# Designed miniproteins, single chains, part 34

Each design is a single chain, and the fold is of that chain. pLDDT is the mean over its residues in the fold that is shown.

## One batch from the design tools (miniprotein)

Design m1225
Fold by ESMFold2-Fast:
Structure m1225 (fold): chain A 73 residues (1-73)
Amino acid sequence: SMLLVRRTVILGAATALETIVRNDKRLSEEEKEEVLKLLREARRIAEEDPYDPEALEEAERLVQEAEARIRAA
């Protein structure tokens, strides 16, 4: 189903971005914590509410915000 595909993409993106953030030498510890908080929430939503399209849209938004913060560093 499309929702399962979206869930898989969110979980994959969140996992990859967590690794990037933990190894990023440009980000401060405060910036890392803020980005990791967004990624942890996105993962939680994808794991707990995988069949709720509104919840998945919020998780996707959180991943996009995390990516934007990483790019801004």
Scores: mean pLDDT 87

Design m1226
Fold by ESMFold2-Fast:
Structure m1226 (fold): chain A 62 residues (1-62)
Amino acid sequence: MDALVVATFAGREGAERAAELARQEGFTPRIVLVPTVEEGRELARRAFEEEGLAVGGAAAPS
């Protein structure tokens, strides 16, 4: 089952941790890095809502 992990370049370490958790739940995570937090959140929201993917995000703390 496919999963998407979206993060900024600064949040790469958090994205790798989120991908590891997704793997433990039986997903096949794909990590996508984006230059801005806003673009990453929008991409993650669309993947979750439109594609039905399990989505995790790792961005700088808000």
Scores: mean pLDDT 68

Design m1227
Fold by ESMFold2-Fast:
Structure m1227 (fold): chain A 97 residues (1-97)
Amino acid sequence: MTPEEREILELEVRASMVLMGASVILLTISKSEKRTPLLEEAERLAREAQRLAVEAIRAAREGDLERARELLERAEELYRRALELLEEAEEKEKEEE
C-alpha cells in the first residue's frame, strides 16, 4: 500500500465512523418523546456532520487530501458537539420534576 492510498483509506474509515455515530444520534433523538431546543440543535449538527463526512469521502477519492482533512475535521467537531447536546438534553429530562 502506498502512503497516499493508506491516507485515503484512513480518511474514509474516519468519515465512516462519523456517519455511523451521527446515525446513532439521529436514531436516539427519533425515539425521544419530548422535542427540546437542545435535541433540535443536536439533530441539525448530526445531519451537518453526515453531509460533511460524505463530502470528505468524495474529496479523498478525488485525491484532494487537503480538502478531505478539512471537511473531516469539521464533521468530527460537529459530531462531538451533537453528542454533548444529546447528553445534556437527556440529563435535563431526567432531572425535570
Scores: mean pLDDT 83

Design m1228
Fold by ESMFold2-Fast:
Structure m1228 (fold): chain A 89 residues (1-89)
Amino acid sequence: SSEDLEKAREYYQKGLIAYNKGDYETAVEYYEKALELDPEDYMGWVLLGEALAKLGKLEEAIEAYEKALELRPDDSATKELLEEVKKKL
């Protein structure tokens, strides 16, 4: 619904604020809440992956990037992020 998308956007913004403060655990929590309401938010999946990678949760970061690529298969930037995380395993 439009209300769910508006609430997803609010959670997404709270996640961005937490990420910019270096609070990656809080960023993950808000991005996950946003994606529960808007699972087709390609950028939300990318940012979830980046926050998980900052926490050293590399396998979970890979899953988030793969979900983003399911939504946008030709995104070279997300493919590069995925490859960078895989090199750290």
Scores: mean pLDDT 90

Design m1229
Fold by ESMFold2-Fast:
Structure m1229 (fold): chain A 96 residues (1-96)
Amino acid sequence: MKRELAVKATAFALTVVGGIIDVELGRDPTGDAEAARELAEEIAKLLKEAGLDEEAERVRELGERAAAALLAGDVEAARRAALEFVRTVDRAIEEI
């Protein structure tokens, strides 16, 4: 579980970075936004199974915020949401 959470959180961060690059290059970030939402939902389910309901809801909220920011072309908002997402998962891993 801890390794799976860490791997998925890394995949989420890389997906958001890819979306930021797509936005800055004038490419459609829709695929990156959808992948970020899917990864956030998978991580939220794992956290909920671990009994971390607050952290599960927080990562779902942050995943949606990152995806919405990418779709809006708001690179700084997407970056902030991704950093808070990873910090939330890192703290959750320490509690498991």
Scores: mean pLDDT 88

Design m1230
Fold by ESMFold2-Fast:
Structure m1230 (fold): chain A 63 residues (1-63)
Amino acid sequence: GAMATRTIEVIDPETNVKFKITLNDAGEVVDIETDEPGEEAKKMAESLKKVVENGIADARAGR
């Protein structure tokens, strides 16, 4: 479908916090979920979103 999504699971090696990242068909991050409470977990999710989106952009650019 035009709004198909895929979910991948990532474990942060520094904190062992598990994140569920939902990607759309364009490879953009639409959601990041974590069971870890607090502001540090939110900051990690924001950083992870940027890293994943940059990585997908670089991969698509052939870098």
Scores: mean pLDDT 72

Design m1231
Fold by ESMFold2-Fast:
Structure m1231 (fold): chain A 110 residues (1-110)
Amino acid sequence: HMEELKKEAKFLEEQLKENKDPETYLRLGEIYYKMGDYEKAVKYFEEALKLNEGKDSILTGRAYLLLGKAYYKMGDKEKAIEYFEKAVEIFRKTDSPLLKEAEELLKKVK
């Protein structure tokens, strides 16, 4: 499965050269997160947020949730809490089914 993740990451990185899309950056970050490369995951999630201009959207909430997970894995509890709180705010505003997951993660890391 690791070779499949590397192949998918390479394919999506080539796609980004043609078309910069926030969803593609988010998917790339998720792949690197699954591979245990949390530093690269963070960079891709930050690019997704930058392209989406921090607009209150499900994508922004997903990016904050994933940033929280990545920072927690890297041992940065304070940043994990900050991003989980941002995810909760977005998911509450957007009435997202991801709200419960974000609240449970925030409770576990506090």
Scores: mean pLDDT 86

Design m1232
Fold by ESMFold2-Fast:
Structure m1232 (fold): chain A 80 residues (1-80)
Amino acid sequence: AAAVAEQLRGLAELARAKAAASKDPEEAARLAEMAERLARAAEALEAGDLEAGIELVARTAEEFLGGDAEETRRELRAAL
């Protein structure tokens, strides 16, 4: 759990930095929203709320990265 939460925090910071550097307001808004969801997922995992953390990551992957939410949930449950 701790390693996954640390990776999510790193991704949130990277997304936040990219949002600040973006010249496209729509891209900046999308990256900022992605960063907030990843940060909240990391916080949930660090607090021991594994199901909330898994759901936030799965939703973020589906909405922003075109990933499969159920695949993401399955992989995270196996890793945690």
Scores: mean pLDDT 78

Design m1233
Fold by ESMFold2-Fast:
Structure m1233 (fold): chain A 82 residues (1-82)
Amino acid sequence: STMEQLRAELMELVRAGASVEELLAALERMAAASTDPEARAALRKGIEWLRANRDRLSPEDIATLVLAAAHEALRVEREREA
């Protein structure tokens, strides 16, 4: 699925040491690609929270939270397919 591919791209960005802006842009691409309104809302809320708190978080913490948000969005989308 497009969401699975975008999550894989996000994981690669994390491994490559991408900037916070690149990681947030990848999450925004996932939100735009999501067909599930709950997954989309969760991603948008996560992005908003991360932007508000990025100066208080280490780059490693941001990467972890970005991956967690992407994983949760995929979980919600998969539950709709079941």
Scores: mean pLDDT 79

Design m1234
Fold by ESMFold2-Fast:
Structure m1234 (fold): chain A 64 residues (1-64)
Amino acid sequence: SMQKKAEEIRELSERAAEARRAGDEEAFREEVSRIAQLSSELVTGEKLPPVSFPLSATDREAAP
């Protein structure tokens, strides 16, 4: 349901703000990516594939 997705986006926004304040860039990135996915699904009314962002803290292999 659209209402449930909208509520989840709101909760994720709050969690993203908390992660940002805590300096947890990994959690912030994960929350932002999930918000983007849910927002797209809410707009189109269809289930969409995951957004192509590096989400996993441990998957970060892009060395300096």
Scores: mean pLDDT 69

Design m1235
Fold by ESMFold2-Fast:
Structure m1235 (fold): chain A 92 residues (1-92)
Amino acid sequence: GSEAAGALIEMIRVARREGARVEVSVSGDTVTVRIEGAGPAAREAAREAAKVAEEQGLKAKLTEEGDTVVLEVSGLDATSIAAVALAAIGES
């Protein structure tokens, strides 16, 4: 569970370091991370996060369209969701 959250947090940090815009939304047990202006490292981090989530038994949907990357992960616990949300607002 926590490994998927860690991978999502790393994806957010990598994307921000590359100057991309990152938006995070939560719906139930699903976290959606949208990256606009994704560079190569952000794309690699998103693919790794999707893989980690699937290896942990979670549902992951990765969409890559132009310079926009959207990763949706379902089945996260409340603590994992809170950790990703805190990373999204820059407090981690």
Scores: mean pLDDT 84

Design m1236
Fold by ESMFold2-Fast:
Structure m1236 (fold): chain A 70 residues (1-70)
Amino acid sequence: MEKIREVVKKMLEAGMSVEEAILAGEILELLRQGYSQREVAEKLGISQRTVSNLLRKAEEATGLSLEELL
């Protein structure tokens, strides 16, 4: 998705690792598809805490709220 690609680019430019930026992008894409944070955590094999932390880093890196990232 074009919006997710731009968000991932901003995360990388803000100094996030490639792994963190990719994972945050995958989380955002699944949330846009209608999955909850819990379902996203289960699908990606990570904790809900990791999902929340990566979403917060994405907000800080892009300057956008979670609602704007979706």
Scores: mean pLDDT 78

Design m1237
Fold by ESMFold2-Fast:
Parts: structure tokens; C-alpha cells; sequence
Structure m1237 (fold): chain A 65 residues (1-65)
């Protein structure tokens, strides 16, 4: 749903504010990953939010060293 997608997007935005070392481009998903993330968000919004958090956290760790 649009609401689940918006919730996941807000999660990304919040985490980017906490991890400014992670650029927006560093969170770019492949078309396949984006489709899977969207489908997950529609089926399980909490899992989609957790995935978004894990992606940002991983990229922040890579940027830090």
C-alpha cells in the first residue's frame, strides 16, 4: 500500500539524518531489490522498515571503515 511505502521512506529519511556519512546514492537499490522491498512493505510493513534500517546501518558502517 501507499501508506506502507511512505512509512518505509520515512524510516530511510530518519536514518539518513542519524547517519549523514551515508549518501542517498549509497542507498540506491537495484530494480529487483526495489520491487522486493516494495512487495515486502505491502505484506509486512515492520519487516520493510527493519530492512530499510539494516541497509542504512550497513552503508553507514561501510562509510565509517
Amino acid sequence: SLEAHARAALGFAGLLRRHPEVGEQSLELTPEEAAAFRALGEADAEAATALAEAVVRRRAAEAAG
Scores: mean pLDDT 58

Design m1238
Fold by ESMFold2-Fast:
Structure m1238 (fold): chain A 85 residues (1-85)
Amino acid sequence: MEKLEEIRKLVTEAVKAYNEGDYEKALEYLDKAIEKAKEIGAEELAKAIEELKEAIEKKAPVERIVGLVLRVIGLILDWERELEE
């Protein structure tokens, strides 16, 4: 749970930075989240975060970015549910 909590915090901070217009800071948080996701073997989660990072870097439409954020959060919630009890 510890690594997954850190990933959740990093993704939350990245989304906050993105909403504040600090794209550079958002990308830094996503890079840290990708590294931690890879450390715990969450390959699908790491890939989803990488896709979100690429979308922000390429200035993709907001609808695309929102969809990717929701996918990342959904994957984190699925992992948290598996680790409940």
Scores: mean pLDDT 80

Design m1239
Fold by ESMFold2-Fast:
Structure m1239 (fold): chain A 61 residues (1-61)
Amino acid sequence: SEVDELLAEARRLVEEGRAREALRLASQALTKGDQAGTMTKELVEEALRIAEEARRLLEEA
């Protein structure tokens, strides 16, 4: 799904240290999933984990 693709890309961006871009994609995934009614607890938790990791990277910069 589009949400799964956005979350996969966001995770890759976190791994590359591209935290700001990762936060943007994770936010897009949450918004799109909510609008489409396709959000599961697991998808929300994944997006939040990615956002937390990205925020930690920004704090270390």
Scores: mean pLDDT 81

Design m1240
Fold by ESMFold2-Fast:
Structure m1240 (fold): chain A 89 residues (1-89)
Amino acid sequence: SAEINSILEKAVEELKKLEPSEVVGSSPSPQIVSLAKKTAEELVKLGVKSEDLNVINEKLLKLAEKHGVSLLTFKKFYTAFQEEFVKLS
């Protein structure tokens, strides 16, 4: 839906803003974790189900490419997002 696409685009735009301030290492920053949790909560509120996660992942990857988010930053975000989404679903 247009609402889902808007949430995903805003999440990736915010993720790009956080990337220059990201701490060196394998663990996501608290800011990336917070963004991932907020994104998961907003999608669950719209009725997005676990069965939709493959489509959500594809959309997020395309948006990350469009906005120049690195794969490393994206993986940190998506791992935290998926963990929170599963807990809320």
Scores: mean pLDDT 82

Design m1241
Fold by ESMFold2-Fast:
Structure m1241 (fold): chain A 59 residues (1-59)
Amino acid sequence: IELSPLEAAVVRTVDELVEAGERPSLRRIAERLGVSVATVSRALRRVLEKLGLSKEELV
């Protein structure tokens, strides 16, 4: 399964937030990556589809 650079960055940011004991959210991911919430939402949905995960499993 191949992730785009943006998709990989979203996954890495979620992992960083979880490891830091923070709740991953679209807004926080968008702030860390310097992109819009809409861009993160689309990328996250693509990642979840590729990994076979639900949105709830990331939070």
Scores: mean pLDDT 74

Design m1242
Fold by ESMFold2-Fast:
Structure m1242 (fold): chain A 56 residues (1-56)
Amino acid sequence: AEELEREGERAFREGRYEEAAELYDRAAALSSGERKLELDINAAMARIRAAVEKLA
C-alpha cells in the first residue's frame, strides 16, 4: 500500500495524472478507514487534474 502511494505521488508530481489516479486506487484497495478515504480523494483529484489538462 505505502509503495503504491509513493509511486502515485511521484506520478502526480511528474504530471502523469491518469497513472497517479490508478496507483492511488490500488493503494486504497489495500487500505481501510481514514487512510482509504484519503487515498480515494487523492485518486479523484488526480482524475480531475487529468480531465482539466485534456480540456485546456
Scores: mean pLDDT 80

Design m1243
Fold by ESMFold2-Fast:
Structure m1243 (fold): chain A 92 residues (1-92)
Amino acid sequence: DASVIDTVVGMAQLALADGGTVAASTRGGELRIELTGLNVTSLTAIALQAIGLGLDGYEVEVEIEGDTLVVRIGGLSAADAQEAERRIRALQ
């Protein structure tokens, strides 16, 4: 099945391509991604990707405040959450 790590890295890359910013943090098996500076089209695309992860059985929460999108993804191993955070932080 689809790699959750590749999906969340893709969300961060999409946000950065639009000139937005990304921050990632982990707590146990939960990954939190904060995306800012997004236009409505990119915000919608990333939100749909997050919903797709929820349909794949991950514990996903999405909060939208203006142009800021917060995505929380639970049900990860601690190792997978840490790897996703590392890859996102490496994107600049």
Scores: mean pLDDT 79

Design m1244
Fold by ESMFold2-Fast:
Structure m1244 (fold): chain A 92 residues (1-92)
Amino acid sequence: IEELKKELEEKLEEADRLIEEAAEARDAGDYEKAIEKLREAIKLAEEAKKLAEELKKATEDEKLKKELEEIIKGLEAVIESNRRLIEELEAK
């Protein structure tokens, strides 16, 4: 359980870093790099979602279950918004 929590946090941190790098690439006009970073971030967000779902099943802590459910919903929104952004950048 503790190992899964650490892995989840590491993937969330890495995904956030990639999204930030993608934003920097967009500001610089490097749309190819931005798309690459966003695709990598989506992959990590999907992996983080899977880990959060596994943690939710493994824990009996109702407070932690609710927190994980919120993380899952947040990751779903991030994945959707970043997929749309990739489509917009590919049109350039």
Scores: mean pLDDT 83

Design m1247
Fold by ESMFold2-Fast:
Structure m1247 (fold): chain A 106 residues (1-106)
Amino acid sequence: MLEVEVTEVDSLEAAKAALAEQLARAKELAEARLRPGERLLVVESEDAGAVGEALRALLADLPGNAIVVVSGFDEATGQGQVLVFETNAAGELSGVLSASLVTLHR
């Protein structure tokens, strides 16, 4: 089941706090969804743009039967994201479990 959350904030400090809470909840969700024999991977970045690059690199060599949590935060824009997804036995993306976004009010 896909869960999507968007949190709007008015300060950079609030954005960092919201992202930390979203990441903690994403890790809790991932741990709760782990099946026997599955692995948990967590990838964290201080750059939301770098999350895409880290995800691309990870997708090139994904472990089979894993839950992956990817988190990134861009201090220049105050935007953050947390993505939780699952891989099949072949190491292919099989589903997105959660997507969370933090955005700074313009």
Scores: mean pLDDT 73

Design m1248
Fold by ESMFold2-Fast:
Order: C-alpha cells, then structure tokens, then sequence
Structure m1248 (fold): chain A 87 residues (1-87)
C-alpha cells in the first residue's frame, strides 16, 4: 500500500503542475489516474487523495473548453461519489 499511496500522491503533484502550466489535458489525465489509484487505497487515504483531486478538477473546469469541461464534470462526480461512499 505504501507504493500505491506514493503513486497517488505523485499523480496529484503532476496534475497540479500540469494545471499551473495550462496543460488541461495532462491535468485531466493525471487526475483520472489519481482517482483510479485512490480506489485501491484504504478509505482514510483515498478520501484525502480524492479531496485534492476535486480541487484540481474544479480549477480545470473553470479554465477548460466545452469538451474538457464535460470530462472534468464526469471525474468530479466520480470522485465526489467515492468520498460520499467512504463517509
């Protein structure tokens, strides 16, 4: 689990860096991978990862074109649903 947690944290960092560079496509790809990795983590760790993913996706949605906004919205719903299932 330690390696999986590290990978999830790395994907969040990569998504944040992509967002800062304006690479919204990369930010969405890394966020999606972080959600996938979070599904394999213990609930407490998954919730922390997913909360950060939601923050990133919300920022992407504000800056994205229509196609990217749809993808971000789908990922936001997926992450929020997973957090709700934990709480």
Amino acid sequence: MEELKKKAEEKIKEAEEALKKGDLKKALEYAKEAIRLASELPDEEAKKILERVLEILTEVEKKADFEQQIEASVLIVAAAAHIAAID
Scores: mean pLDDT 81

Design m1249
Fold by ESMFold2-Fast:
Structure m1249 (fold): chain A 82 residues (1-82)
Amino acid sequence: SMAELREKAREYLEQAKKYFLNAVSAISAGDFKSAETYAKQAEEYFEQAIRLYETVDPEKAKEVKEIQKQMKINLESLKAYA
């Protein structure tokens, strides 16, 4: 159902945010290997969320794509200070 797809998309988006924050924490700790792993997991969850939102809420999919882009920029900025 559409409601089930929306809920699954929301779950994937929350997982993406969680792994992004784990990547940020790993960078601040100097653990670049863990940061790469967490960033990759965040990217995969963003892609899953975007794919589901494209079927149920295309405007939300666009918003999530911009969030993903901004988070990637933020990670690159943080690496510059390590």
Scores: mean pLDDT 87

Design m1250
Fold by ESMFold2-Fast:
Structure m1250 (fold): chain A 67 residues (1-67)
Amino acid sequence: SSQLQQREQQSVDRTWRSIAENGEKVLEATRASADHFIALGRADEADAEELVKTAERMIETARERLA
């Protein structure tokens, strides 16, 4: 069970590292998705801003976990 938990933790750590290292790409992808949702009439600009802020907080958390 400890081996399985270690593999799961390594997978989680790799995800955090990917988010931290690719923060600008994550923000770009998030903004593109938000703009797409606006174009489809599924979100407004306030929704887009909140989505981007959520991504920024996620990236900050990832970077702190790697510090």
Scores: mean pLDDT 80

Design m1251
Fold by ESMFold2-Fast:
Structure m1251 (fold): chain A 69 residues (1-69)
Amino acid sequence: SLAEAARRVEELAREGKLEEAIRLAARAIAAATGADEEDVLRMLEARAKEVGKEATVREAIGALRALAA
């Protein structure tokens, strides 16, 4: 579920596994929205260059929780 994906992304971020967190978030968002996983991943990687990986992961967790609601 999207709620479980959000929790797993948060767990990876707590472990400092920010790259894995971003990849998992991209897959979950793509599955929820029908978007291409590679396109979502590129968008998250571009965002991480602007605001940092930790902020990008927080934004992605928020998006997954919103999609789960």
Scores: mean pLDDT 88

Design m1253
Fold by ESMFold2-Fast:
Structure m1253 (fold): chain A 72 residues (1-72)
Amino acid sequence: MSKDEKASEYLQKAIEAAKNGDIETAAKYVREAAKLLDVDPELVARGVASYLVDQGLITREQAEALIEAAKA
């Protein structure tokens, strides 16, 4: 499994966790994906959060919580 394939798997897990309201688990998977991609976890979290809000899957408050948790 390449780094990109594994990062994609973690991002899918982050999306499912966020859809279930588990923001801490979603943030954990965002951080793992960011480590594999060698990028800032805040940038990955902002992308995921924006997507989920645009799809109506989470609230803006949950999106902000995801971004803050991913920074930790």
Scores: mean pLDDT 83

Design m1254
Fold by ESMFold2-Fast:
Formats: structure tokens, sequence, C-alpha cells
Structure m1254 (fold): chain A 99 residues (1-99)
């Protein structure tokens, strides 16, 4: 697999999970954090330069968003929101590093 393929798959998967949480969550904190995460993921997909390191980091962020979805399904809304906000921040930092 190429770093470009791994990066795209990870960021697209991350964005999809965040968008699902934004739509399904009745909890305002989760909706806001999920929308922020989805917006940042879309920016990363368009603007970041793929590398093995960037693709690996994106994959770790995808795992974190999947865990946030699992927390949401268990009713742990604050934990889900905190994880999503952290992922959004790390996506922002990832963009800054690829400049």
Amino acid sequence: QTPEEDFRSAVEGLAAFAEELAEKSPHPKVQEAARRTADMARRVLEEAEPSIGVAAHATLLLIQVALAKKDFEKGNYDAAAETLERVARQLEELLERTK
C-alpha cells in the first residue's frame, strides 16, 4: 500500500465516523466536537502532504475516533466529546507539520 492510499483511507474513515456522531448524537457537546473533527479531517485530506509518518498518525486518530464512537454508544458522552476534541486538535497540528 502507498502512504497516499493509507492516509486517504484513514482520514476518510475518521471523517465518516465523526459525521455519523454529529448526526446521531442528541448531546450538544458530542455534536459540536464531532463537527469540528469532521471539518478538520476534510482540511487534512485536501491540504496535508501524505508521508508514511502522516499516514500512521492519521490511522491512530481513526482508532481514537472509533473509540469515541464506542464511548458514545455506551452513553459516555463526555468521554466521547473529549476524545473528539483531542483528535480535532491533533489533526490541526498534523496540518501545521505538513506545511
Scores: mean pLDDT 81

Design m1255
Fold by ESMFold2-Fast:
Structure m1255 (fold): chain A 87 residues (1-87)
Amino acid sequence: MKRVSVFHFEDEKALQQAVETALALGGKLVYDKDGRAVIETDNGDAIEAALKPLAKSYFTGYLYSDFDPEKLANVFPKNTLILVSPA
Protein backbone atom coordinates (compact mmCIF):
# COMPACT_ATOMS: atom_id res chain seq x y z
CA MET A 1 0.00 0.00 0.00
CA LYS A 2 1.27 3.52 -0.88
CA ARG A 3 0.20 6.90 0.50
CA VAL A 4 -0.71 9.56 -2.09
CA SER A 5 -0.72 13.29 -1.24
CA VAL A 6 -2.02 15.60 -3.96
CA PHE A 7 -1.05 19.29 -3.87
CA HIS A 8 -2.64 21.94 -6.08
CA PHE A 9 -0.69 25.18 -6.65
CA GLU A 10 -1.65 28.75 -7.63
CA ASP A 11 0.34 28.72 -10.90
CA GLU A 12 3.19 27.06 -12.82
CA LYS A 13 5.85 29.04 -10.87
CA ALA A 14 4.49 27.76 -7.54
CA LEU A 15 4.44 24.20 -8.95
CA GLN A 16 8.07 24.60 -10.11
CA GLN A 17 9.13 25.79 -6.62
CA ALA A 18 7.27 22.82 -5.06
CA VAL A 19 8.99 20.32 -7.40
CA GLU A 20 12.43 21.85 -6.61
CA THR A 21 11.65 21.72 -2.85
CA ALA A 22 10.59 18.05 -3.04
CA LEU A 23 13.71 17.10 -5.04
CA ALA A 24 15.95 18.92 -2.51
CA LEU A 25 14.36 16.78 0.25
CA GLY A 26 15.18 13.51 -1.58
CA GLY A 27 12.10 13.11 -3.76
CA LYS A 28 12.46 11.37 -7.14
CA LEU A 29 10.72 12.93 -10.14
CA VAL A 30 8.98 10.12 -12.10
CA TYR A 31 6.63 12.23 -14.27
CA ASP A 32 6.67 15.91 -15.35
CA LYS A 33 4.38 16.99 -18.23
CA ASP A 34 1.59 19.51 -18.92
CA GLY A 35 1.81 21.20 -15.50
CA ARG A 36 1.60 17.90 -13.57
CA ALA A 37 4.39 16.25 -11.58
CA VAL A 38 4.61 12.85 -9.83
CA ILE A 39 7.29 12.46 -7.16
CA GLU A 40 8.17 9.27 -5.26
CA THR A 41 9.82 9.40 -1.83
CA ASP A 42 10.62 7.31 1.25
CA ASN A 43 10.33 10.55 3.34
CA GLY A 44 6.71 11.53 2.67
CA ASP A 45 6.16 13.34 5.99
CA ALA A 46 9.10 15.75 5.48
CA ILE A 47 8.11 16.63 1.90
CA GLU A 48 4.40 16.99 2.84
CA ALA A 49 5.30 19.40 5.68
CA ALA A 50 7.38 21.52 3.25
CA LEU A 51 4.73 21.53 0.47
CA LYS A 52 1.56 22.22 2.54
CA PRO A 53 2.39 25.95 3.09
CA LEU A 54 3.10 26.39 -0.66
CA ALA A 55 -0.13 24.74 -1.86
CA LYS A 56 -3.60 26.27 -2.44
CA SER A 57 -5.15 22.92 -1.42
CA TYR A 58 -4.12 19.34 -0.74
CA PHE A 59 -5.69 15.88 -0.34
CA THR A 60 -4.34 12.57 1.00
CA GLY A 61 -5.37 9.05 -0.05
CA TYR A 62 -4.00 5.55 -0.66
CA LEU A 63 -3.11 3.27 -3.59
CA TYR A 64 -3.59 -0.47 -3.05
CA SER A 65 -1.88 -1.53 -6.33
CA ASP A 66 0.98 -0.47 -8.61
CA PHE A 67 0.39 2.77 -10.52
CA ASP A 68 1.33 4.31 -13.86
CA PRO A 69 2.66 7.85 -13.12
CA GLU A 70 1.25 9.26 -16.41
CA LYS A 71 -2.24 7.84 -15.76
CA LEU A 72 -2.20 9.02 -12.12
CA ALA A 73 -1.09 12.56 -13.13
CA ASN A 74 -3.75 12.94 -15.86
CA VAL A 75 -6.61 12.42 -13.35
CA PHE A 76 -5.74 15.86 -11.83
CA PRO A 77 -5.86 19.45 -13.18
CA LYS A 78 -2.81 21.49 -14.19
CA ASN A 79 -0.50 22.88 -11.45
CA THR A 80 -0.71 19.63 -9.45
CA LEU A 81 2.08 17.69 -7.68
CA ILE A 82 1.30 14.10 -6.67
CA LEU A 83 3.56 12.74 -3.92
CA VAL A 84 3.74 8.94 -3.55
CA SER A 85 5.30 7.42 -0.41
CA PRO A 86 5.14 4.15 1.59
CA ALA A 87 1.97 3.94 3.70
Scores: mean pLDDT 84

Design m1256
Fold by ESMFold2-Fast:
Structure m1256 (fold): chain A 92 residues (1-92)
Amino acid sequence: MEELRKEALRHLLEGARAYQDGDYEKAIEHFEKAVELARKAGDKKLEAQAYTLLGEVYYKMGDKEKAIEYFEKALELDPTNQRAKALLEKVK
């Protein structure tokens, strides 16, 4: 499970780099892999973080409905995720 968490974190970092470079398709691919790996590791907080980042990418692309969906998924997994909560309030 520790190796799955490390791999998920690596994908979050690579996804963040792609996002900063404006490569939203690559960012989504990395964040989706991070969700899968975090879920397999049983790490709900890490899975919520990955969903929050997916929501941010979709919001940046203009897809507010998908952004809201992902922020709500993040809060379902981790109700204490301040970033997801703040972003959800911002996009409503």
Scores: mean pLDDT 88

Design m1257
Fold by ESMFold2-Fast:
Structure m1257 (fold): chain A 60 residues (1-60)
Amino acid sequence: SEELERRKRVFEAAVKLAENRDGSITVEEIAKEVGYESVEEFRRDFKEAFGVDPETLLQP
């Protein structure tokens, strides 16, 4: 289903964000890499799935 595909993409993005410890890749680039056309939709779906913004996993 579309919902399962969306959750899978968000999970893949979370792994990429956690591995991006030096901040070399932006949230926008990761969202596009996992198949999102809109970063705003990615942020919404990510927060719905994990309860936090994707920037929280980017270790500043």
Scores: mean pLDDT 76

Design m1258
Fold by ESMFold2-Fast:
Structure m1258 (fold): chain A 74 residues (1-74)
Amino acid sequence: MEAEEKEERYRRLLEEVQRLARGLGGGDRAAIERASELVEATEPEATEESIRRLEEALELVRRALASATHGAPP
């Protein structure tokens, strides 16, 4: 049961990160690239490490969206 729960969490996180990264196309290209790199580095299996990596990618994308409203610093 825990494995099924992790797989669902992994799938949901991956989808949300990809969705938000596509939304960044108008704001912050560097953030899109960073999020893509984290997703690509994530293993194709729902492990705790993959889930944590996707959570980091999600937070990075959210911070990038917040930064885009105030400008992109170097």
Scores: mean pLDDT 67

Design m1259
Fold by ESMFold2-Fast:
Structure m1259 (fold): chain A 82 residues (1-82)
Amino acid sequence: DLELLAERAAELVANREAILAAAREAAAPYPPEAAELYVRAVELALEAARVLAETGDRERARRLLEEAEELLRRARELVAAA
């Protein structure tokens, strides 16, 4: 349901700084380019959560998540190539 999704999205937004810090720490062992793409993907996923929490715009949130998925795919390819 939309209300539950917005509530969960608001929880992610409330923890944004901690989530980003954890993402940077987790990505530290990766090649620098892959680490940067991974963190950017997490930032886009958090922006999607913000859009859902503040506006309920599911289509905009979906587009942001699709962009995040593409960045994660590129990051995985760089890790596999290293």
Scores: mean pLDDT 83

Design m1260
Fold by ESMFold2-Fast:
Structure m1260 (fold): chain A 76 residues (1-76)
Amino acid sequence: ALEEEAERLAEEAKRHTRELALKLGASEEAAERAAELAGEAARAYALGDEERAEELAREAERLIREAAAETLAAAA
């Protein structure tokens, strides 16, 4: 069913995004927020809201980049 597919995609996106963010040095808090946004983006895409999906995906990417940059700066 569509809802089951949307949930599966959201869970996969959330897991992969969280793992990637942590690997890149983001904090656990930032990784979780990025994962949540990525999951929402995947769910929106599966339900046919492509514009919202793109916006949420970009927000997740931005958050990961900012968190990684902050962590790198703090390590210096």
Scores: mean pLDDT 79

